# Ledger of designs, part 11: designed miniproteins, single chains, continued (5)

Each design is a single chain, and the fold is of that chain. pLDDT is the mean over its residues in the fold that is shown.

## One batch from the design tools (miniprotein)

Design m16372
Fold by ESMFold2-Fast:
Structure m16372 (fold): chain A 58 residues (1-58)
Amino acid sequence: GKKALEEAKARLKEELAKLIEIQNDPKASEEEKEEARERYNKVIDETTAVAKAAKAAE
């Protein structure tokens, strides 16, 4: 539904901002940067699935 898609987009923006912040933090470990990348990739996949489901329902 529309609400699920809006929530997914909001989460995607937040995770992207966190990823950029961690990637640009010289004090962040490589492990932390990798975890942020994996988290962002999972949110992309989840958002894509929600978008496909919403489009199929319309």
Scores: mean pLDDT 80

Design m16373
Fold by ESMFold2-Fast:
Structure m16373 (fold): chain A 65 residues (1-65)
Amino acid sequence: DVDKKIAAIAGRIWEELGRLYEAQGDLEKAIYYYELAIRFYEEAGDDESAARARERLERVRAQLA
């Protein structure tokens, strides 16, 4: 399914942007891009990658709590 493959690729791009902003200390942007990554991985049916992105998101959220 081409649409699911495109969604998975987009999810990976958003996840890498989340990592970039997390590394720069921009936690608000990191959260934004990790949430986008989760949405696209879920659309792709990639539960494993969605779970990984959620773990990263919760790590960033814990730093703000």
Scores: mean pLDDT 86

Design m16374
Fold by ESMFold2-Fast:
Structure m16374 (fold): chain A 68 residues (1-68)
Amino acid sequence: SMEELQARFIALQDELHALWPGMTPEEAAEADRLVRELATAIENQDYETASRKLDELEALLARVRARL
C-alpha cells in the first residue's frame, strides 16, 4: 500500500541521515535525486514509480553500508 511505502521511505530517510557523513559527493547527489523523485511519486500517488525508486534508494544505501 502507499501507506506502507511511505513508512519505508521514512525509515530509509533515517538511515540516509545516519550514513550521510560517510557518503561520497557522488553517492550524496544520487541519494538526493532519488529522495526527490520518490517524494514526487508519492505526492502523485504513483505507486509503481515510488516502489521502484524506493528499491533504488535501498540498493544505494546498502552499497554505502558495504563500503563503510
Scores: mean pLDDT 85

Design m16376
Fold by ESMFold2-Fast:
Structure m16376 (fold): chain A 87 residues (1-87)
Amino acid sequence: SAAELERELQEGRERLYESIRNLTKEQAEEIIEAAKERPLTEEEREFIEALELYLEDREEGERRLLELVDRRIEEGLRELEERLRRE
């Protein structure tokens, strides 16, 4: 159901927020290094840039990472609403 999908998106947001707030510098560095081994999409590049900012300025980097999560979840909710309007 739509309510179940919305709940899953909100639960996913909460889990990502917790992961970001508890993200260590070591974990961020590992993600950045792994990303160097492959071509990135524009969205993945924005995420890596936010992680690089997080290593330089934790507060600003965390804020940027949370903004990227919010954008992705809002896009998912918008797509869900459009799907419900068409069905």
Scores: mean pLDDT 79

Design m16377
Fold by ESMFold2-Fast:
Structure m16377 (fold): chain A 63 residues (1-63)
Amino acid sequence: MEEIEKLLNERPDVSEELKEEVLELAKENPEKAEEIKKELEEAKSAIDIEVFIGIREIERAVS
């Protein structure tokens, strides 16, 4: 969790709303925290982060 918060704080292109969505997703899915961290490290833009958040929300809804 702390590492995810640090990565988000180092991203000036990411809005506060998007940061809150990522943190909420990580809190609800602690077993996927490493995957979320990797996606944040590999994301080239805020749009990439928005896309993976959307995918994870859909996966959660259909599971």
Scores: mean pLDDT 73

Design m16378
Fold by ESMFold2-Fast:
Structure m16378 (fold): chain A 81 residues (1-81)
Amino acid sequence: MEGEVRLEGADASVDGAVGPGTGITNGTKVEGLAAFDPSTRGAGVKNADGTSVGIADAEVVSPEEARGKSSTNIPSPAPPG
């Protein structure tokens, strides 16, 4: 039952939650329906779609509006002329 890697497989369900949430829902159900073992559910959860979504979301965070998009107010004090 030890093994961080396997735990990560199950954690993938949470990673999918960041997106559509389908990954986590599937993982949770598998636990109640099939087996409550992280090794078993991890394999099922990371089936495919759940993990993929998490990766995409990670990149989406890149365009953070830390200061309200300089381009929105004024592109810059240089480009206008």
Scores: mean pLDDT 40

Design m16379
Fold by ESMFold2-Fast:
Structure m16379 (fold): chain A 51 residues (1-51)
Amino acid sequence: SVKGLFEKYGIKPTDEELKYYEDNVHNPFELRILERKLKKAKETGKSIKDL
């Protein structure tokens, strides 16, 4: 699901980023927040680190 969200938006996370989100995203609300952040990163061309 976390990995699937990154793949859905065409964003390739580092191993550290993927681990961080897998450790910290455990419920549907947290997944929704991550999805919004990934969508904004894709739309603006900014790194997820800068959001």
Scores: mean pLDDT 75

Design m16380
Fold by ESMFold2-Fast:
Structure m16380 (fold): chain A 97 residues (1-97)
Amino acid sequence: DPLERLRQRLRELAKNAKTPTQWFAILLAGIALNLVQEGLIEPERGFRLAERAIRAAENNDEEETRRIAEELIRLLEEVGLDDLAQMIRDALENSSF
């Protein structure tokens, strides 16, 4: 099960996360996986986004995490989750990660 495998990997990352960037990337991956679970996006799109976010967390890659957040904001707006999209936008502006 790709969804459960990615969630397990995400749980292990959360145990070892040390930076705001890592935590924010983990949050983005979790949101992408939840969109797949709820049937709001195509599994392939969500899994690709989650795997990118997991890799950004593993590498503490702030620039890639920011790009993923921008893609996720657009995706959340497409599926009508405007409040969550705004919360992520605010996190980017305030450097909460």
Scores: mean pLDDT 87

Design m16381
Fold by ESMFold2-Fast:
Structure m16381 (fold): chain A 61 residues (1-61)
Amino acid sequence: SAMAAARQAVIDEVKARLNERLDEIDKELDPNSEEYWKKVDELHRETAAEYAARLAAIQAA
């Protein structure tokens, strides 16, 4: 269905952006630092919120 295709597109896009942002963090911060894990946790929280919002918007359309 068109709705299923739209959801898959959001999943793929959000996943690609998450991987890109994780790569940026890996280049900028020491993976053994507290700052690294705080940034990773923040990114995952933001990504989860974006994902939920985008899926809700598709469901409401």
Scores: mean pLDDT 83

Design m16382
Fold by ESMFold2-Fast:
Structure m16382 (fold): chain A 64 residues (1-64)
Amino acid sequence: MRYRVTIEPGKSLEPVKEAIRKLGGRVLKEIVMGTLKGLIVELPEDKVEELRKVPGVKSVVPAV
């Protein structure tokens, strides 16, 4: 499924992108909004909780 991942302010996208790839997901889009960074990702549903535990991840919500 697709998810919107919000990154903690001041944290890098790169460690989160690597974590997504290791969880079997892929990055579809990068979003930058002022100091906020985010990603649109494709990820298996059973890996969502693992992604939420990754340092630098603020939130993970389903994307339409």
Scores: mean pLDDT 79

Design m16383
Fold by ESMFold2-Fast:
Structure m16383 (fold): chain A 60 residues (1-60)
Amino acid sequence: GPTLAVVTRDYTATTDTEVSLAVGDQVTVLAVIDADTAVVEVLTTGQSGLVPVDFLAPAG
């Protein structure tokens, strides 16, 4: 199934391809692009986009 992760720190999107994250948000990891970047869907908002991997912790 999809990989669940939890946001560990607030992140503000700096480009239109990224999404902003709030600490405690649950996300589904859709793809890992590289060691630093993943595509996620934020479960609370339904928004999808690029986020830094280091802001995420595994949660499922």
Scores: mean pLDDT 80

Design m16384
Fold by ESMFold2-Fast:
Structure m16384 (fold): chain A 62 residues (1-62)
Amino acid sequence: MVEEARERIRRTLEAAVRNGEEERRRGGSSPEDLSVIRQGEGARRTPDEALDQAAESLASQL
């Protein structure tokens, strides 16, 4: 039960993040963020890790 809810929540969050990135692409600010990440931080913490943590937290409320 909780695992299904977690997967569903993660999928929804992933779609929301994708929509947000698409909006930023149309707004025109994404390229600068990519440049900064590349130089110092890289993608050390992938969006997947953040989504997993958020999904787990939300699933705990169920």
Scores: mean pLDDT 58

Design m16385
Fold by ESMFold2-Fast:
Structure m16385 (fold): chain A 96 residues (1-96)
Amino acid sequence: KLEELVEKLFSEDPEVRLEAVRELGRMQKPEYLPALKEALKDPDTEVRIAAVRALFALNTPEAWKILEEALYDEDPRVRNTAFGLLYLAGKVPRPP
């Protein structure tokens, strides 16, 4: 359930956190948006990439706005994943 998945996001093991983010993405429920937003700040690059993909899968305006934050991530892999998915969705953010 949601509470169990959110608890796993605070695990010391990045593999456990990665699995939790992937499950949140599979369920595609808007109530998971706060948990996915926090996963974008995860120290592990793979967890942040999974959060970007989960936000893309939700396909809501709120998820799109949160996903745009990943365009400014420190790792080019996260930034490129976010840009590619937004481009495929026809929602390329205009550069400032």
Scores: mean pLDDT 79

Design m16386
Fold by ESMFold2-Fast:
Structure m16386 (fold): chain A 68 residues (1-68)
Amino acid sequence: SQQSQQLFNQGVQAYQQGDYDSAITYFTQSLSLDPNNSNAWLGLGAAYNRQGNYDLGRKYYQQSRSLR
């Protein structure tokens, strides 16, 4: 949906600004509307990796890959 795409774009912008808490929030909200957005799972994984939560980062990267 357009709403899920807008939330995804807000997550990307937050990530680029180093606001990983906001990025996680926006990517999670985007995924609640569109769980098949593999790029949102990648963004969520990347944001967790930037916070040093490597276990969650890896899990969400694997989730992104499973949607192929």
Scores: mean pLDDT 90

Design m16387
Fold by ESMFold2-Fast:
Order: sequence, then structure tokens, then C-alpha cells
Structure m16387 (fold): chain A 69 residues (1-69)
Amino acid sequence: AMSKTEQLMALSEKFYASDDPEEKEALLAEIGKLYKEMFPEASDEEVEEGLARRRAAMEELQAADKAAA
């Protein structure tokens, strides 16, 4: 069985592989559901904000890796 953290990582990888805004929105919704399951007391707004910060941080790391190559 896959842990919730492993599921989150797999969904994030699919998000970065996609250039389709609708597919990215659907993937963010799935990540949001997983986040809500991991943090059931968090509001939907807090989940969305957390996801936005995670996405931005990962995009910055990918940009830094490409710049270093």
C-alpha cells in the first residue's frame, strides 16, 4: 500500500508533467483531498494556501536544478 506522502509525491510529479490547465486543476483537487485527509481539521482555504506554497517551492527548486545543470 502507498502512504499518503507517497501519493502526494506521485500526484505532484503528474502535475509538473502536465501543461493542460484543466488537468493541473484536477490534480490539485486530488492533492487537496489528500491534504484534507492528512490534516482533517484544516479549512479548505488553508489546504489551498498550503498547496500553492508547496507548488511554488517545488517550481523554484526545479528552476534552480536546471540553472545548475
Scores: mean pLDDT 72

Design m16388
Fold by ESMFold2-Fast:
Structure m16388 (fold): chain A 104 residues (1-104)
Amino acid sequence: AFAAAPTRTFELESPEGWKGTVTLTRHADGTVTGVLKLENPEKGQKVEITLTSPAPEGVVRDRLTRILRAIERLIKEGKFPKEYKATVTSDAEADALLAELEAR
């Protein structure tokens, strides 16, 4: 159920001009939705990943942070598309996405 829930936003910056946010929302049913957004307007790069999980907020945040680091590496290597959106609704899908990104 989606009711009014605590929302926390963390800002991410890099020396290369990347700006990103991770927004975590805890729902009344105990699930957590994390949204990772990363943009570099000068390079036309946009990344948005939405993860919903029954895991604790810290676990969702750590998983999104690992995904972010893998994506930053791929962007630096020229191996990542300019626009990327993913919606992940299980921990197994999140682990599969991370494994794919880390294998590239």
Scores: mean pLDDT 75

Design m16389
Fold by ESMFold2-Fast:
Structure m16389 (fold): chain A 69 residues (1-69)
Amino acid sequence: GIEDAIKDLEVALENLYSNPVATLAALKEASKHPAAKEDAEKAAEYLRQGNLEEAKKYIEKALEKLKSL
């Protein structure tokens, strides 16, 4: 549900600078929600590229979308 996707995105944000493996796993779970999918997938791509600033922006964008539902 929406609450699970929000929790996964918050876990991704918490682990973004310390645990890339946990962050990628959390983003994959969040991407199962249609409203979060595009932004979570972009965040994962930026994280794989080492661009943590852009990854953070897309995680925050996905959180804003879900919290507005």
Scores: mean pLDDT 86

Design m16390
Fold by ESMFold2-Fast:
Structure m16390 (fold): chain A 66 residues (1-66)
Amino acid sequence: GSRASLLLAGAVALAGEGREEEAIRLIEQAKKEGASPEDLRNTAKAMEALGARRAAEAARELAEQA
């Protein structure tokens, strides 16, 4: 939903500021709020582009969970 999308956008912003642990918490919250696997994979790609390797891995792992 839109809330999950806003949480993922916030995670990308935090990762861009070097706040990677906070970004990971928002990714986890977005998953709980119904973020799709596609949204999480797109977020992982954005995190990879930012060099936020831990956040990218977290988003990828959550995308693979049923």
Scores: mean pLDDT 86

Design m16391
Fold by ESMFold2-Fast:
Structure m16391 (fold): chain A 59 residues (1-59)
Amino acid sequence: KVEEAEKLYKEALEAIDKGDFETASRLAVEAYRLFKEAGNEELIKKYQDELQKKALEKS
């Protein structure tokens, strides 16, 4: 499940690079749900911080 969440997270970052914030948001929410099911709060916080930082750079 963690590998699936990481894949979705990477796809969300790619969507931000393309300026597709709607797709990025959907993928990020799905990745968050999978990380939460896996019980990895540390990974959730790490990836949320990375996504926010990248989104702020692009916006």
Scores: mean pLDDT 76

Design m16392
Fold by ESMFold2-Fast:
Structure m16392 (fold): chain A 65 residues (1-65)
Amino acid sequence: MDIGKEILELLVEKGEATAKELAEELGISQSTVSTTLRNLEKAGLVKRDKRTGRYSVTEKGKEWL
């Protein structure tokens, strides 16, 4: 199970989502999702909108999938 890949795939399907929404959909803790999203953001695979708190997949993230 690769949580990062599952988060990226779910974000591609939804377009954008919050850490809470991703945690609810995947049935995992918000702490795990938040840590994974932070790592994906540092890798340039996702982007966070500071106003809404929503994450979306970058072009690089789509290529990585």
Scores: mean pLDDT 81

Design m16393
Fold by ESMFold2-Fast:
Structure m16393 (fold): chain A 59 residues (1-59)
Amino acid sequence: MEEKIKEAEEIAVKAVEAALAAGASRETALQFAYREAEKVSEGDKEIFERAKEAAEKYL
């Protein structure tokens, strides 16, 4: 499980980086990261929450 959490966190952070590089606002970048986090969590609430926290801390 920890490996899946780490992968989801990395994907969420990369989503933030990609959105910001494309000129998105911090708010929009966070929303994009949440969407990617939801996809990779595959319904696991713990993985989703950890990925969201990683994206928020990165900003």
Scores: mean pLDDT 80

Design m16394
Fold by ESMFold2-Fast:
Structure m16394 (fold): chain A 60 residues (1-60)
Amino acid sequence: PHEELVRQALELARQAAELRRQGEEARRQGDDEKAEALFKRAEELLRQASELAERGSELS
């Protein structure tokens, strides 16, 4: 069970990294609204990833 939670956390973290990269690109283009939305979504995914990683750690 621990490994599966860690794998899910890693997947969410990778998705968050992609969203952050898109947000940085939007900021470079001057689209601050799009950048903020992308960064908030990335933070949401990182929060979910942290929660899954914590649950995995509790089971180890």
Scores: mean pLDDT 80

Design m16396
Fold by ESMFold2-Fast:
Structure m16396 (fold): chain A 68 residues (1-68)
Amino acid sequence: EETDKILERLRKELEEAVARNDVMGLAVVQVGAATILVASRNKGDTEAAKKAEELLDEVQAAIDRVEA
């Protein structure tokens, strides 16, 4: 599934950005995850939307940590 491949890629990018405390990398993942969330909601894909929301929550927590 296209959405699952994008989410898998974004999760790998999140892991790398977190390991490096890379705020720019975290911002890129945040934009990608938000795009998937909006697209999934528009299609009524509740499972994909939930996964994108979970990823966004993890990205936001990571951003808050590195900016503290």
Scores: mean pLDDT 81

Design m16397
Fold by ESMFold2-Fast:
Structure m16397 (fold): chain A 62 residues (1-62)
Amino acid sequence: ASEEETRRAGAAGAQRAAAEGRPPTPEAVAAGAVEAARELGLGADEEAAREGGRAAAEAGLA
């Protein structure tokens, strides 16, 4: 995935985690990114969304 895609996944995951009252851990951001991808209906690979969200959180981009 591109850096921009990773950053978007991280932002979506962090927003979702915050809405659920979760701390922005890599796991919470990854789970949020998967949920965001499903809601968008883009047919995106859920595994790619999960990895992008986790990577963004670990890099401090979430």
Scores: mean pLDDT 68

Design m16398
Fold by ESMFold2-Fast:
Formats: sequence, C-alpha cells, structure tokens
Structure m16398 (fold): chain A 74 residues (1-74)
Amino acid sequence: MPLSLEEKILLTLKKRGPLSKSQIAEILGVSQGTVSKHLARLEKAGLVESRKDGRTTYYSLTEKGRKAAEALEK
C-alpha cells in the first residue's frame, strides 16, 4: 500500500534532515499548513523534535522516529 503523508515525512527527515516546514512542504509537494498539522502529531508522538535557529524552526527525527523510519524502508 502507498505510504501515508506522516510516513513520507519520517522518511524525508531520515534522508535529508534537519529540515524546515517549508522545505518539507516543497519536497513532498503539499502545503505548509498540511505539513504543520502532521508535524504537530509526529512531535506529540515523540517521533520528531523541533529546534529554532534564528527565525526558522527545523525538524529532525528522535531515536524513536529513526527506528520508525527504518521500519518503513523494508
């Protein structure tokens, strides 16, 4: 079955992270609002963490998030 948007975000962050919300939106071809909603759920689940650098917030995988992303690559 095709990957969910949240699964695509996890794989994108594993391959390219850390990334800003706008970079994730551009890579996946979705709106920043859509990415924001899914990032909030992933952060609440402990799979993604955020770090502010200047005026930009960057997102990266936690150890739990890395393990989840690795399971999707089979």
Scores: mean pLDDT 83

Design m16399
Fold by ESMFold2-Fast:
Structure m16399 (fold): chain A 63 residues (1-63)
Amino acid sequence: MVGEIVRAIHTFPKMSEDTLALSKGDVVVVLEIIDDNNVRVQNLATGETGIVPKKYLEPIGRV
């Protein structure tokens, strides 16, 4: 998963300073696995980084 490009399947609001708000369809790169449920990502359109739940992300495949 680290270095993988994935897409947000649902809109996710910013819940804390450590989290990243996502809109459905946002493309992000996985920077780090935090735990079983959460990853740190960078939004490729905005350059912003933060933690999001894995369940809101789907792999795009190899890009």
Scores: mean pLDDT 77

Design m16400
Fold by ESMFold2-Fast:
Structure m16400 (fold): chain A 91 residues (1-91)
Amino acid sequence: SALDDFAKALMARASRAIVEAAEARGLDPFDIELRLAAVDEAAKTITLRLTAASEEQARLAREQVEKAFAELREEAGRPDLKLEIEEEIRP
């Protein structure tokens, strides 16, 4: 579906941005995991699961996910889409 394609593009862009941002700050990108948790066509909501070793890494990853989502929403002309991020800190 179009929403599944959007979710795939979001995962690719956000994952790349997280790796680049983490490396730029001397953080280990392997301490951050981003997964697609759900795609809800009726609610037009994409739910991602974010696991990080620290709050700093979680904050960095969330920022990159939100930025990638905003950029892709604009590119796709889909202001109706919603993003939910489920966060877990595993020190």
Scores: mean pLDDT 89

Design m16401
Fold by ESMFold2-Fast:
Structure m16401 (fold): chain A 77 residues (1-77)
Amino acid sequence: KEGERVKIVADAGREILTLARKGEISPEAARVALKALGYIIEGDYETAEQYIKRARELDPKAAEIVEKALNEVKKLD
């Protein structure tokens, strides 16, 4: 369960970092998105959702990646 959660979050984090390195998302959007992923791994979905909303205001693509990861993690119960 936790190993699967870590993999989902790590995969999303790699995608965000790759897009940031290519300049396709801003460093601020990447930072906020990575913060949301940190809360997801800790099981704090309420705080993660707040950071996803902030990421969406900065870059909808960054928010979409994190939101997908959150939905996948929630399915693991």
Scores: mean pLDDT 85

Design m16402
Fold by ESMFold2-Fast:
Structure m16402 (fold): chain A 65 residues (1-65)
Amino acid sequence: SLGDIYRSQLRRYQQLTVQNVQQAQQAVDNNSDQSDINRLTDQTNRDGDLAGRYGQQLVKIEREL
């Protein structure tokens, strides 16, 4: 179903967000280049935004059923 697809995408982007946060924290702890930290932060924000969008669409679908 469409809801199952959105739930799968939501879970995927939530997992990617968690992984990117952990990688960004490790980059900070390891005193990595600021460009690498910025890239990981930007990716975290994009993945989080996508998760939020899929979550909102899933709520709409579940309310209409």
Scores: mean pLDDT 81

Design m16403
Fold by ESMFold2-Fast:
Structure m16403 (fold): chain A 61 residues (1-61)
Amino acid sequence: MLDEIAELARKGVEAAEAGDVEAAREYIEKIRELREQSTDPFVKAMGDYAIKELEELVKKA
């Protein structure tokens, strides 16, 4: 779970920095799904952090 969120976050950042807003949004959605399925508060917190970071990058792209 954490490794999956970290990998999706990395790909999302790469997409957003490249200006591929559509791809970045898809990665945000995948992170949300994984976060919602987890009962681990640490996984939820990491997912929330990654989503906020990616949303900020998408806003600037």
Scores: mean pLDDT 80

Design m16404
Fold by ESMFold2-Fast:
Structure m16404 (fold): chain A 84 residues (1-84)
Amino acid sequence: MEEARELVFRSVKEELLSLGFPEDDARRVAELVAEAAVAAARGDRETALKLLDEAIKLVKESKASKEGKEKAIKMLEKAREDVE
C-alpha cells in the first residue's frame, strides 16, 4: 500500500507542477489524492470522496493559472466519479 500511495503522490504532484501550480499547493493536493486512492482501495468510499472534495477546494484556492486549475479540477472530478 505504501508503494501505491507514493506512486499516486508523485504522479499527481508532477502533473500539477507541469500545470504551473506552486510546489506547496501541488504537494498538498497530491497528498489528498494519494490518501483518497488508499481509502478507495480499502472500500472507504465516504473518506475517499471527502478527500477528493478537499483536493478540489485547494485547487480552487491556489494561485495557479485559470487554465491549470480547470485541467486539475477535471482530473479530480474524474477521479471522484471513479470512486464507488
Scores: mean pLDDT 83

Design m16405
Fold by ESMFold2-Fast:
Structure m16405 (fold): chain A 70 residues (1-70)
Amino acid sequence: SEEIKKLEKAIEDFRNDLAGAQATLDALRASGDTSPLAEVVRLFVEGMVRATQAFIDELEKKLKELKEKE
């Protein structure tokens, strides 16, 4: 269905965002920069990773429910 396709696309887009945020976090950790600015940016990116994962989890739950009804 069109609804399932839209949810699959949204999940794919958020997974790509998660991968990007994770790569940024890994780069920040690898830099060894302990400045206050680097610490704040790292905390922000960690927050983005958590928020993006939560959105993926909710979308996957909705996708599963829709697939079970079809």
Scores: mean pLDDT 83

Design m16406
Fold by ESMFold2-Fast:
Structure m16406 (fold): chain A 65 residues (1-65)
Amino acid sequence: KDKFEALVEAVKKLLEEGLISKELAEELIEAAKNKDVDKIGELISKLSEEVQNRLLELTMDILNS
């Protein structure tokens, strides 16, 4: 499973947990599908440090599954 697919799944889980807005989640999913690393970084920087850490945790868990 590639890291961009893992990021899409992680963002969907963040949305289910209520830690990200639907609008920001949709933008992140689109950027991940386009493999737009610069846009992904920009969008992630809008999240709090705690939410960024949760996103990283979820993404790594999915990659290691």
Scores: mean pLDDT 84

Design m16408
Fold by ESMFold2-Fast:
Parts: sequence; C-alpha cells; structure tokens
Structure m16408 (fold): chain A 64 residues (1-64)
Amino acid sequence: EIEELRLKAQSYRGKAEGYRIMAEAAKKLGDEELAQKFIDMANKYEQLASEYEEKARKLEEERR
C-alpha cells in the first residue's frame, strides 16, 4: 500500500514535469493560451503528487 502510494506520487510528479516542459515550449512558440493550459495541468498533477506523498509519509510514520 505505501509502495503503491509512492509509485502514484512519482507518476503524478512525472506528469507535472512533462506539462511544465510543454508549457515552456508553447511559450517559446508564442502560444500563450496553450502554455496556460499546460501550466494548469502541471499544477493539478503537482498537487496530486504532494497529496500521495503525504499519505505515504503518514502511513510510514504510523507503521512503527
């Protein structure tokens, strides 16, 4: 269970990083609207990653 939460957190972090890179590329191409959409997605996945990391940390603390 703890390992599953860590894997989900890592997956969400990877997605957030990917969207950040895509947002930077969109800005360089002058597509501000697309860049903003990618930023919004990156922020969403960063929040999910943080939530799952916190869940894993709490379970590890409660384990022993």
Scores: mean pLDDT 83

Design m16409
Fold by ESMFold2-Fast:
Parts: sequence; C-alpha cells; structure tokens
Structure m16409 (fold): chain A 86 residues (1-86)
Amino acid sequence: AAAALEAELAARLAKSPGVSPEEAAELARLAVELLRAAAAGDAAAVAALARRLAALQARLLAEKYGADPAEVEAKAAATVAAVVAA
C-alpha cells in the first residue's frame, strides 16, 4: 500500500513541468514517510518531515520560478506548527 502510494505520487510529480524523476521520487518518499508518521501518532516526526517536504518544494519553486525558498519554508513551518499544536 505505501509502496503503491509512493509510486503514484512519484508518477504524478514527474508529470509536473521542470520536476526530474529523481526529485519526484524524493518528494514522494518524504510524503509517504509523513503519512506513516501521522498514522503512528508521532507529531514531532510529522512536523520534521513536513518541514523537509516544504523545503524541497520551496527549492524547486526557486529553481524554476525565482521564488524565495526561505519565505516559503518559514510560512510552511509556521502552518505545520499550528496544526501539530491543535
């Protein structure tokens, strides 16, 4: 089940303009790890993995579109912290 979800996410991400197959695979792996941590009830691991995923997405956005990765990452981290605290 987790392997099938990872493969599906990687396939969808690889169809996105400017995303390499390696980048798609890494993003899919982190997303699946995030879901596993959430299923286990590990709020700290969920927060850490969500920040890593947001950082990679921010880096890709900066590389393709010139967005500021630090601003995107900071906003994502604040959102994750608020969700975990609720």
Scores: mean pLDDT 69

